# Designs tried in a protein design run: designed miniproteins, single chains, continued (4). Part 33

Each design is a single chain, and the fold is of that chain. pLDDT is the mean over its residues in the fold that is shown.

## One batch from the design tools (miniprotein)

Design m13192
Fold by ESMFold2-Fast:
Structure m13192 (fold): chain A 112 residues (1-112)
Amino acid sequence: MKAKVIDYDVEVKAGERATVHAHIKAGTTLRVKVDVPEKDTLVRARATASEPNTITVAILNEDGSPLAANTAVGKTSAEVEARIPAKKTTVYVLVSATRDADITVEVELKEL
């Protein structure tokens, strides 16, 4: 029994988008670490799968507490967004799928 977390770090500037490509197994979580600038910021994360899947995308605080989550059933993509107040912080974007999939995760930061 092999539950696995795959970790990625990305640098995203306000107005830019970072992209992560990973193959995930059913029951595996992809975790993307995102450093947020010291300004009121909207963090948007989209996960796209190669085939229709049940895709969950969540944005967590650095302490692991949830900010936002969305689950899309029988879809190729799921998107979630969270507003982060003006304070230097790290957030985590978590992506999981119920079936093995090639996943593309796009993370965008927008200053408010």
Scores: mean pLDDT 78

Design m13193
Fold by ESMFold2-Fast:
Structure m13193 (fold): chain A 85 residues (1-85)
Amino acid sequence: LTPAQWEEAELALLEIKHAITKKGFDQALARGDKKSVEEYIKDLEKIAGEARTLAARSTDPQVRADAEALAKQIEEDIKKGKEAL
């Protein structure tokens, strides 16, 4: 893989991690399981941090924009979770 293709693969992995974590998070929210919501918020914060790091280091404008968008989406999920606690 080229460096750009490797960064695209890393972004795709973060998107998959987000999708899996969000599924569990949404289920915990629906059940009113505050303890599970707190744990999923921690996982989401880690993924958002990794997305922000990718956005900061990437020289590819598309990867930067997509990683920033992913981080913002995850930050919205975190806000929703914190409002439920």
Scores: mean pLDDT 88

Design m13194
Fold by ESMFold2-Fast:
Structure m13194 (fold): chain A 73 residues (1-73)
Amino acid sequence: SEKKKQLEAAKQRLGEAMRQAGEAYERGDVAAAKAAIDQAIAALDEIRKVTPKHGKKGVEAARQSGAALLAEM
């Protein structure tokens, strides 16, 4: 179905953004890490819109985790 394709695409974008955030963190590239974290949060919000029962706490937790990661850089 269309919703399944949208969910799979959003999951792929989330995985790619998380990979990019990790690589940027290892390099100490704060700007790239922030951009990748923003992309990961956007992908999580897309997943939330397709599966609304599980979304708000996950997006908020991701924002907090992203801020903590950037603070350690």
Scores: mean pLDDT 77

Design m13195
Fold by ESMFold2-Fast:
Structure m13195 (fold): chain A 77 residues (1-77)
Amino acid sequence: SAEAQRVLALGIKGDPSAVEPLIAALSHPSTEVRAAAAFALGVIGDPRAIEPLKKALSDPSEEVRIAARQALAMIGA
C-alpha cells in the first residue's frame, strides 16, 4: 500500500522525529503498515523502539512478527 511504502521510506531516511509516529504505526489496522513500521524502526536503530518491537513479536500476523524480530536484531536487542 502507499501508506506502507511511506512508512518504510521514513525508516530508510533515518529521521529520528519519525520514531514516535512509527511506534504508533505498529498498532495500525493494516498488516502491511505494521510490518513496514517494524522494519523502519529497525533501520533507524533507536532504542525507544525496543519495547514496542518486543510487543510486536506477539502480533497476530507472521509477517509483522518476522519484521519485529529482524528489527530487534538490527538494533542489537
Scores: mean pLDDT 85

Design m13196
Fold by ESMFold2-Fast:
Structure m13196 (fold): chain A 91 residues (1-91)
Amino acid sequence: SELVEEAAKILRKAADLLAQNPGDELSVGVAELAIATMAAVARSQGKEEIAKILREFGDALLAAVRQGATPDEIRALAEEGIKKLKEASEK
């Protein structure tokens, strides 16, 4: 699914941005906006489960960063979200 491929790409890019810029609130804002925008696109296409997964893992990534998660932990969390996005697209 093109939507799932785009959602996975946005989640990975957001995690990379956050991992590369620890403590940068502007990077947090950019990542949050990108994930929220992709979730809104998914919802507009009736893909509620994809939107829900994006919101869940977006919120988890932001919480992890604010709690001092390592780059590896941030990237691992994004990969778990991507796995759930792919699983949701196959059912």
Scores: mean pLDDT 86

Design m13197
Fold by ESMFold2-Fast:
Structure m13197 (fold): chain A 72 residues (1-72)
Amino acid sequence: MDERILKLVEEGLKLQGGELTEEDRKLLEEELEKLSEEEKKIVLKALELKLNDPSISSEEIQKEIEEEKKKE
């Protein structure tokens, strides 16, 4: 899994939990804007997986993303 995408997912989860400052939120929004549409979809999918199962590992998230890519 892309380390940058993983970092954005973790920061997004902290924002939902209220741990992030206003400055961290702005930086997260700026980083999301720099992503391609495909990378944004990956971040959103990873966030969805973590929200449904907080115990899910980064390796399991990567496998789910790779399975979606293999369906093309």
Scores: mean pLDDT 68

Design m13198
Fold by ESMFold2-Fast:
Structure m13198 (fold): chain A 68 residues (1-68)
Amino acid sequence: MAAERLEELAERAEEAGLEGLATILRALSKLNLSDEELKELLLSLAEKLRSQGYEELARELEELADSL
């Protein structure tokens, strides 16, 4: 389930010191979003992470979005 994967990614973001991202990902896991809405938000977050040099986390968000 997407919510379970979002929680896992939030824990990894927190371990990387990205507490803001972790908070956003946990919030997304609790929202009743459509797959399309979630995909759009995940891709937007991935772009921001890539611009900040977090390419691995960005790729994982893109993979989750692609699985929806």
Scores: mean pLDDT 80

Design m13199
Fold by ESMFold2-Fast:
Structure m13199 (fold): chain A 76 residues (1-76)
Amino acid sequence: MLSEEELELEVEVALAHMYAGIGNVLEKQGKLEEAAETYEKAAEMYERVAERYGSKEAAELAEEYRKRAEELRKKA
């Protein structure tokens, strides 16, 4: 059975992945501002996972999506 901490981690990771996916769809549709905002939410969630659980992978994903959001805002 998942502990409360394990369940919280899985939910946070799942939500981060969901936001990243939605951001990608919005970007492909040319909704650059909406995509940037969605990638920023994904980055924030990955940052929380990285900080709380020491995940290098989550830290790298957070930086990647934050940078992508910044690039899209410059184009929007």
Scores: mean pLDDT 81

Design m13200
Fold by ESMFold2-Fast:
Structure m13200 (fold): chain A 73 residues (1-73)
Amino acid sequence: GEIPELVEQLGDSDPRVRGAAAERLIALRGNPEVVRALGEALRTSTDPEVRFLAREVLLRLGGPEAEAVLATL
């Protein structure tokens, strides 16, 4: 699906691809899969760019679900 592909693209070698993926994930704010997938990536990814961008997207999404994920890390 789109969301797992976008999360993978947060680690892309092209910074434009990474930025576009982050903005698209923010645009998908209403989909509960976004917070879940970002939280998983932030906890499990060894790629510092994926971890940085996943955290930034969660911060920009805001709300109780995103805040709860950030509080556990």
Scores: mean pLDDT 84

Design m13201
Fold by ESMFold2-Fast:
Structure m13201 (fold): chain A 92 residues (1-92)
Amino acid sequence: GEKVEEAARELKERARQAGGSAEVKVEGDKVTVTLSGLSVGQKIGAVGGAVQGELLGGRAEVRTEGDTLTVTLSGLTEEQMAEALRVIAGGI
């Protein structure tokens, strides 16, 4: 919904400010975030959003694909998903 789309835009801007990029794909109740061009420390910070998603009672998966980090979140309300995306952005 609108809150997830807003948080996704904020995340894309934060990744750009950090010297990388972010792609966000919304598929029903599942959101996939792909981060690239970030340092190891920034990728570790982004994993905080996956932890937050699980603490909120959702499901989180983190994958590293070469120079990219993929975070997949599901089982969250729109508000909880937006919060998790903002934690990813704040960790970068």
Scores: mean pLDDT 82

Design m13202
Fold by ESMFold2-Fast:
Structure m13202 (fold): chain A 65 residues (1-65)
Amino acid sequence: SMAEELAKKAGELAGEAYRKAPDNEEARKLAMEAQKLAVYALSSGDLETAKKALELGEKALEVAG
């Protein structure tokens, strides 16, 4: 589903942010939030939560790099 695709992408971006800037506290917090919402979206199928997870993942990567 679209929720699954967005949640998976959010997780990938969060992981990339963590790898780029593991010591950046702001990036880590955003990546952790993105991961939590992505897991919830995968279990619930909630598209709005998946979109929020993606937004946070993108922001985590922006802050990291």
Scores: mean pLDDT 86

Design m13203
Fold by ESMFold2-Fast:
Structure m13203 (fold): chain A 86 residues (1-86)
Amino acid sequence: SAIEAAKAAWEEAIEKGAEELVKAGGAVDGDGFPSLEVAKEYAEDAAKGIKTGKYFPTNEEGKEIEKKLEEAGAAAEAAIAAALAA
């Protein structure tokens, strides 16, 4: 239950973060077109603490999105670790 909740929260954070990155123009594919798939990949990296600064908007909006993803990832990892220790 706790692991399932943590996984759902992680997946939701990645999905929402990816949508915000596409809206901010921060994620493009290899051909230069906006891409939700690329945005999800960047969101996953940010949640894991891996920064791809060249792909995130350098303005306050992009930094806020990246920060929220990092916080969501850390929270999900902590929740999973707590559930596994129980």
Scores: mean pLDDT 69

Design m13204
Fold by ESMFold2-Fast:
Structure m13204 (fold): chain A 60 residues (1-60)
Amino acid sequence: DEEFLERLEKRIEELDKEIEELKKQLKENPDDKELKLKLQEAEGIKALLEAVLSFLRRKL
């Protein structure tokens, strides 16, 4: 279970890096609908994983 928490934290950290990269790409191509969708999806997944991690930390 500790291993699972570490994997969640690592995934969130990786998503943060992806989000930063997507934001930089979107700054260069502000009308790119695919980049906007990818950014929204990455931010959504991160929010869900952070909620799960917070819930699990409260129960441990």
Scores: mean pLDDT 82

Design m13205
Fold by ESMFold2-Fast:
Structure m13205 (fold): chain A 87 residues (1-87)
Amino acid sequence: DPSLEELREKAEELVKKAKEKLEKSKSASEEEKKEILEELKKEYKKFKEEVEELLKNKGIPASELPFIEKALKELEEIIKELEELLK
């Protein structure tokens, strides 16, 4: 299923990049941390919208939902951790 393969690859890349950005943010200035946070929030929103669109079009089988849900949760946790670093 091409749409599932593309979604899986995109999810894996987004999570990997988000983790790399979170690690970089730990040594970054407060301004740089804010920029990274806004970028991660934008990427999360876009990915979530793409997942919702595929679900509407019956593009995602129920068996794949745990993988997608896990990726969304990981992205959300990374965003929360970065928000805590800004407090």
Scores: mean pLDDT 78

Design m13206
Fold by ESMFold2-Fast:
Structure m13206 (fold): chain A 78 residues (1-78)
Amino acid sequence: MEAIERFLETARRAAETVPPEAAEEVLRLAERAAEAIRKGDYETAKELAREAALLLSEAGVPLERIYELVLAALEAIS
């Protein structure tokens, strides 16, 4: 549970650095990934987290910030 909350908080902080339209899509993907993790659908969760990371990369977010998001997603997958 706490690992999922950390993932969502990391996504929220990254979304603060991008335009509103990109931020909304990143947060939507992160919430869907969190739901997939709660259901044990780890393949869907990985794909959604990767889509969020790609959108952040396209919006110019530094690789280090994207790496934080990916690590938080992997920690939430058990």
Scores: mean pLDDT 83

Design m13207
Fold by ESMFold2-Fast:
Structure m13207 (fold): chain A 55 residues (1-55)
Amino acid sequence: RDPFHVAAETAARELSKLPPEVREKAAKELERMLRQRNPSVAEIRELVRRIAEEA
């Protein structure tokens, strides 16, 4: 299983759990992170969790 593909799938899955307004914000942050580097599944989940808590 390709790590990049797994990261993208994890991002999509975590985003689907968020309310629409928070999802848009989280999607932009995740897109920035994915363009910069290939984050781990844990890093993606942590970022989404933090954004959800701020909303």
Scores: mean pLDDT 72

Design m13208
Fold by ESMFold2-Fast:
Formats: C-alpha cells, structure tokens, sequence
Structure m13208 (fold): chain A 97 residues (1-97)
C-alpha cells in the first residue's frame, strides 16, 4: 500500500540521517540542512503552501541558532523534526490531490 511504502521511506530516511550524524562533521551537516530547508521553503511558497513554508523556515532559523551556539543536541532534535515535517507535508500533498 501507499502507507507501507511511505513508512518504509521514512524509516530509511531516519537511518540515513542517523548515519550522516555519525560520519559527517556537525557544522557541515547543519549547514547542508539549512541550505536544503531554505530551498524547500522557497519551493513551498512558489506552490502557494505558505503555512508549510513558515514551519520549515522556523526550523531553519532554529538550526542557524543551534549552529551559532554549537548546540549539537538541539541541532539533532531539529534535524529529526525537519525530517518528520517534510514527511507530513508530502503525505498531505498526496492525500489532498
């Protein structure tokens, strides 16, 4: 089912993020995430998904602050939150057609 494929994709994304957090330097990983979220927020606004874009922008801003403060625990929390939010947005778009 579509739900089973979605759950499997989410599980793999979580595994990839966990592996990245173990192998990529903190500052590099967070910078890459900030850039990706900036691009996603812009794309969402271009599609008229302003509320979803605002949620992504908030996580990006919090990641920039965590990077400034060298707060690795907060950054890891925010990376998982960004992953879950992206998954929710994708599911909503597929369901609302």
Amino acid sequence: SLEELYEEALRRAHEMLEEAMKSIPFEELVEAAIEALEGLAKLLREKGLDEEAEKIEKIREELEEAKKNKDEEKAKELLYEALELQAEISKKLLEER
Scores: mean pLDDT 81

Design m13209
Fold by ESMFold2-Fast:
Structure m13209 (fold): chain A 69 residues (1-69)
Amino acid sequence: MSLEEFAKAFEEKTGIKLTVEQVKKIVEIIEKNKGKLSAEELAELIKKETGIELTPEQVRIAIELVSKY
């Protein structure tokens, strides 16, 4: 899945519009911390690093989409 396809799929599932640059940063954070942090901890890290507020459930959706990228 491309970053553009990720952004579209994430918007369709969560209602949150992300730019390709924002998707890239979120993907980097998830991949770097995959299996080491909970969805709740990833949500806090994403907010700290990007300023984007995601719920743990929205982070779980992002993790699923990253597995396809």
Scores: mean pLDDT 82

Design m13210
Fold by ESMFold2-Fast:
Structure m13210 (fold): chain A 78 residues (1-78)
Amino acid sequence: SEMAKAEELNEKLLKELEPLVEKLKEAKVSQEELKEAAEEVKPEIEELEKNAEKLSVEELLKRSAEILKKALEKLLEK
């Protein structure tokens, strides 16, 4: 089922994002920097939300992970 595929994808995405989250903790990122990164990806999040009902669960998770990864990478670029 798509739900089972989404669950496997979610586990894989969490494992792939774990190194970035750990790096973020080491970087001592401020709340202000977190808010700034969130604002930069906000248009992409809004577009994803508008199209969420038209996307498969697997596609929705993939796009969500891409947005999150982009935000985390921007926080770590400084």
Scores: mean pLDDT 68

Design m13211
Fold by ESMFold2-Fast:
Structure m13211 (fold): chain A 60 residues (1-60)
Amino acid sequence: MPSIEEIVDETVDRMRGKSPAERREILRETANRLLDLGYSSEQVGEAIGRAVRRLRELDA
């Protein structure tokens, strides 16, 4: 089972170079995947926030 950190890193890599629409789709799929893995809504929200923040830092 992948860790939440591995999923966040994978999600950031997948979003790099993608359009805003594609990024939203990737984030939605990641949130669904984390919920399916048994993570809480709070943990999913934190993971999505971390992925978005890391992507912005890399795009800057």
Scores: mean pLDDT 81

Design m13212
Fold by ESMFold2-Fast:
Structure m13212 (fold): chain A 62 residues (1-62)
Amino acid sequence: GEIFKAVAKKDYTAKTEDELSLKKGDEVLVKASDDPDKYEALNLKTGEIGLVPKEALEKIEE
């Protein structure tokens, strides 16, 4: 899918090495992953990349 910007709705702790930990309010660039329940996310604050559950994120539309 297309790349878009999203924000963490809540703190999220990575459950696997492939996942990304986020704090509420962290902004990420996301795209679709091979897991239908997760996005591949780049944390714009830390520069880290990993999988994040879709329910933890809200799309930013400006």
Scores: mean pLDDT 81

Design m13213
Fold by ESMFold2-Fast:
Structure m13213 (fold): chain A 93 residues (1-93)
Amino acid sequence: ELIDKVAELVAEYLGGQVSVEDIKRLIEEALAKLDPETQKAYRLAFENVVKEGNKEAAVIVTARLLEKAGIDTPVARLIRQKAEEIREKILKE
């Protein structure tokens, strides 16, 4: 449920380039690779992202999760690239 909502926000940001199901699977796989304390931290971050409906934050948190879990698929690379673009945009004022 929580992961479904996060995957929907990420998929919307990517403009339909990746399915919700593929993003959800990657997030679940990434969480399963982490220790319980780290999983709890990411779940709390995702709860805040979902409450705000912030698609950019969903992309950034998901990119960090995939990096932390060592997932390096084409979809993970795309999400990381988009997170970098968002961060650069925020820092360029």
Scores: mean pLDDT 84

Design m13214
Fold by ESMFold2-Fast:
Structure m13214 (fold): chain A 74 residues (1-74)
Amino acid sequence: KPLELGLKGEKSAVPELVEALKDKDPEVRLQAALALGVIGSEEAVEPLKELTKDKDKEVAEYAKLALELIELKK
């Protein structure tokens, strides 16, 4: 489950979470974005930037929050 993996801070989950950003379910995309932000993976920056343009407003907002969290960890 994407959010659970991210909350544990598992860097090994990053590839699965990046794939989840492309999921058809907005809830899955939102959870994956938040999880990637918590992990702080720079590899997720480009996928998250694309997600900020998502048609679902909540998903786009969480993608922006995740990018801010990653920037703070640099």
Scores: mean pLDDT 75

Design m13215
Fold by ESMFold2-Fast:
Structure m13215 (fold): chain A 62 residues (1-62)
Amino acid sequence: VDELIEKLEKMLKEHPSPEIQELLDEARRFKALRDAGKLTDEQAQRYVDYLKEKLEEIEKKL
């Protein structure tokens, strides 16, 4: 998750867009929930997979 957040922050700096900002905000919320221990391992893995898929879609658009 930290690597995804860093990549999204870099992308947002280079290519400001509402889609990147929204995905970054979502990734930060997910990290906070995971760090608080409020997600099961399965829920956390599915969320990481979702974020990676969305990131790849945005990268293809750029």
Scores: mean pLDDT 79

Design m13216
Fold by ESMFold2-Fast:
Structure m13216 (fold): chain A 87 residues (1-87)
Amino acid sequence: PEPPPDTPLSSLSREELRRIARVGVENLRTMLKAAEQGKLTIEELRERIEVGKVFKEAAKLAGDEELVEEIEKLIKKLEELLKKKEE
């Protein structure tokens, strides 16, 4: 069964945290493609960056350094696109 949305990340197993982080990578990749095509607003970009930080924390708690690095790369690309839109 899926954990409820209000479950603290720190109470989840490493396997559950890794699953969340992997879903986060796919979500961030989809959002990055939409952002590169100009389909996201400034507010939507900010929201995706904040959500990405939650997935990064899940990867850190899981001890999966490769997932942390992948999520950080995706967040940085979204932050760069946000900066370009704000200019």
Scores: mean pLDDT 80

Design m13217
Fold by ESMFold2-Fast:
Structure m13217 (fold): chain A 78 residues (1-78)
Amino acid sequence: MEKKIIKIPKDAAAELPGMTPEEVRRLLLENEGKTLKEVIGRFPDPSAALDFLASLAPKEEREEIRKNPEKYILEVVE
């Protein structure tokens, strides 16, 4: 079954609970190619991480990303 790709800018960073922007960026790079559900599970606050990553997607995709993060694969782009 085909998965969708969520493209996150290489320099995308936000201060999340328990993480600096640099730590967030590093975690995203280390987990490129994994499902978004697996990626958010690596954060101290998966809910805040999901909200941040969904906010980087087009408006029409945000609700689907929040409901079905397992259907999206993380890709980091320049």
Scores: mean pLDDT 80

Design m13218
Fold by ESMFold2-Fast:
Structure m13218 (fold): chain A 92 residues (1-92)
Amino acid sequence: SLEDLAREATKILLEAIENKVSLEEARKIATEVADRIAAATDDAEEFERIVGRIATRIIMYANMLNDEHAWTLAEVFTEVFDERAAAKRAAA
């Protein structure tokens, strides 16, 4: 289900922050999870709501950690999600 994909995506991204992955790896991970969610729904608004909720959660986590690298990874994840949401809206 979309909700299961969203939960798994959130877990993967939070683990990436905890593991202090590189910016290159972070962009790759965010792209892969965004693509899986995009493939699971044809509704651009539904996609945007799901990735927006994930983005909010990772931003909150990065703020809680008060760590520069965690914040930078959260920015990379949100940038990828925003790019994919815009592309999905344009394709709709």
Scores: mean pLDDT 86

Design m13219
Fold by ESMFold2-Fast:
Structure m13219 (fold): chain A 62 residues (1-62)
Amino acid sequence: IEKVPAEVAREQVEELLEKARKSKDESLKAALVAAAYIVASTAEEEAHKELVKYIREEEEKM
């Protein structure tokens, strides 16, 4: 399995988090955040760790 490039993974995570921030539905917001974690896990190891920290910080701000 070829790892997703860090740049592509970051763009996908940011798009999902922006949709989560705009959502008024708590279930949809949770699903979008979960999808962002899944996308982060497809990235190379260092990008995966960086994105997980970023998603956690952004989730706390929501």
Scores: mean pLDDT 80

Design m13220
Fold by ESMFold2-Fast:
Structure m13220 (fold): chain A 74 residues (1-74)
Amino acid sequence: GEVEELYERVLELGMEILKLSEDLKVILEAIGMMLRAIGIQFDYEQGLISEQEAKEELERLYKEMEKMLKKVKE
């Protein structure tokens, strides 16, 4: 579904950051964001949050990680 697709995209961005960055602070921040995405997916699967809420939270994470990846590529 859409939530699962967004979740997978967030993890893909995190893995790209981990592949490209040698900065431990950036690596730890990316890991933290990936762990948050895992928590959002878990809460959605448990019925603790709505599909809309999960989608909005994952979309915010996606945008933040996309900005981080852009900075790492500079």
Scores: mean pLDDT 87

Design m13221
Fold by ESMFold2-Fast:
Structure m13221 (fold): chain A 63 residues (1-63)
Amino acid sequence: SMEAEREAFLKRASEEQKKINEEAVKLDRDYKEGKITPEEFLKRARELQERYDRIRRELGSRS
């Protein structure tokens, strides 16, 4: 049954998306604590968002 395999796949993708979100939260904290510049924050935040979107897009394409 493809449903069980898809469910396991979605759970793994969800975990990866959660990890990317946690990285984004840490990045925001570093910015607020003055550890990185606003420009560095924006650049890294955008890169994380693009990776998140890419993973979601590939996940949808594979299903």
Scores: mean pLDDT 77

Design m13222
Fold by ESMFold2-Fast:
Parts: C-alpha cells; sequence; structure tokens
Structure m13222 (fold): chain A 59 residues (1-59)
C-alpha cells in the first residue's frame, strides 16, 4: 500500500544518504506495517522524514 511504498523509499534514501537513524526509523515503519500497526508505522515514517530533511535530503 502507499504507506509501505513510502517507508521503503525513505529507507532507501536513508541508506543512500548514510543516515543510519533515518534508515532505521523507516525500517521499523516497514516492520510495523507488516504487523498491522499503521499508527506506529506513521510515527517511524515521520521520524525518517525529519532525519532526512535535517541531513538536507528530500524525503
Amino acid sequence: GPLLEEARRLREKGVAARDGGAATAAGHAIKQLEAGDEESARKGIEAARRLLAEAGVEP
């Protein structure tokens, strides 16, 4: 679904940017979506977006 696609893209961007925090937050979001916890996944997505933005990377 759209959230899973977003979390995967954020993880790829985090890895490419060598931002371990962003990659980890997005990775946790993927796991939460696999477990059906969309609320926790959205928090991980938001954390990944924030970390990437702080690193100067478009989320």
Scores: mean pLDDT 85

Design m13223
Fold by ESMFold2-Fast:
Structure m13223 (fold): chain A 72 residues (1-72)
Amino acid sequence: REELKKKILELIGEILSLIGDILEIERELKKLLEEGGPEEKIEELKKEIEKLEKELEELRKELDELEKKLEE
């Protein structure tokens, strides 16, 4: 049980870090959109956000599985 709790805390840390990264990129994207480009960089940041959001979804699913195991 204690080992599972440590893994859950580590995973929560990874999730929070990834959310922070996404928010930082979203902030950069917003600034570029307000400045009117360049379009290539805007598309790059959008793709990066999409990739990180997918990774975040995978980590959240892993966290849910670990939490369920902790309740067993």
Scores: mean pLDDT 82

Design m13224
Fold by ESMFold2-Fast:
Structure m13224 (fold): chain A 58 residues (1-58)
Amino acid sequence: LEEAYRAVKEEVERLLAEGASLEEALRRAFEIVAPTYGEEVAEKAAMRVYLDMLEAEA
């Protein structure tokens, strides 16, 4: 999970820097990471990244 979390976070940060919305970045990062780590692990990682990003806004 930690490796998948880092991979998702890295892809989300890259996509946000390219001008994607958080929702788009999370969707794209999931698509990139799921083939490597599996859908369930990638989904949990994406949810963790999403919650961390929301906490930063709060």
Scores: mean pLDDT 78

Design m13225
Fold by ESMFold2-Fast:
Structure m13225 (fold): chain A 60 residues (1-60)
Amino acid sequence: MKKKAIAIKDYEAKEEYELSVKKGDELLVLGEVNDEYVEAENLKTGKKGIVPKEVLEILE
């Protein structure tokens, strides 16, 4: 299920599979990976990766 999200905190990717976000970035959530992480696309950069759920506000 694809949902939009807003980054509420800056996050810098530590691994190649992770997604960097800046506070205020709009994202498309592509799916859940586990209870801590989602796969998302950053709509500003076009990059995809795994990002912590705690840095996102997921929109309905």
Scores: mean pLDDT 81

Design m13226
Fold by ESMFold2-Fast:
Structure m13226 (fold): chain A 65 residues (1-65)
Amino acid sequence: SREELLERLTYLLVQAGLSEEEARALAEGVLAGDEAALARAAEAIAKLYGVSPEAVAAGIRAALA
């Protein structure tokens, strides 16, 4: 569900070093279809796990479909 994705993205962004407030706002932007928010979220998560931002963005897009 979108609520489960919001919670999961917020959690991952906090692990990537964002505050809970910043992480939630960014995750809400991703769910609203904000491409800039998706790019920023993907970059932060990719840096944390040593993977490509493109792979993270593809995973988020798949979860939103």
Scores: mean pLDDT 85

Design m13227
Fold by ESMFold2-Fast:
Structure m13227 (fold): chain A 93 residues (1-93)
Amino acid sequence: MLTGVALEFKKAAEEAIEFIDKKIEEYEKKGKIDELVKKLKEAKERIEKLLEEVEKLAAEGKLTTEQAAKALLEVEEIKRELEKYIEEKKKKE
């Protein structure tokens, strides 16, 4: 079972994936910005790989608090970069 920072990481990763899925659906319905949809899918894949790595380490009893904290920070950075990219693309018409 994941606890502490590792649990916070899992929740953040799942929330970020849900956010991305909703944005992909919105943009695909509008038939606009294939580049943005591609960027969203790439961000999702990056987060899913981090989640798989953390879960594997936890299952093996090798996950450290430092590794979990680093993964959480990486997910939050991916989410921030993606939100900024979305805003910049909307401004460019």
Scores: mean pLDDT 79

Design m13228
Fold by ESMFold2-Fast:
Structure m13228 (fold): chain A 69 residues (1-69)
Amino acid sequence: MEEKLKRIVDAALRAVEALREDNPDMSKEELIELARSMVRAAGVNYGLSPEDLERAIEEVEKRVEELLK
């Protein structure tokens, strides 16, 4: 469970890092929403519980915000 959640969040973070480098004019809000969408889609596909999905979304939002400082 935890391993799967971490993997999903880490994958979304790597994608956001790549997008930020290729698209420096993208807004913080756009990058956060993209990360949320990636985590939501992966979490649903991998069968995360609603609680774990919400936790993963919260975690990716926090990590993207830290990344964009």
Scores: mean pLDDT 80

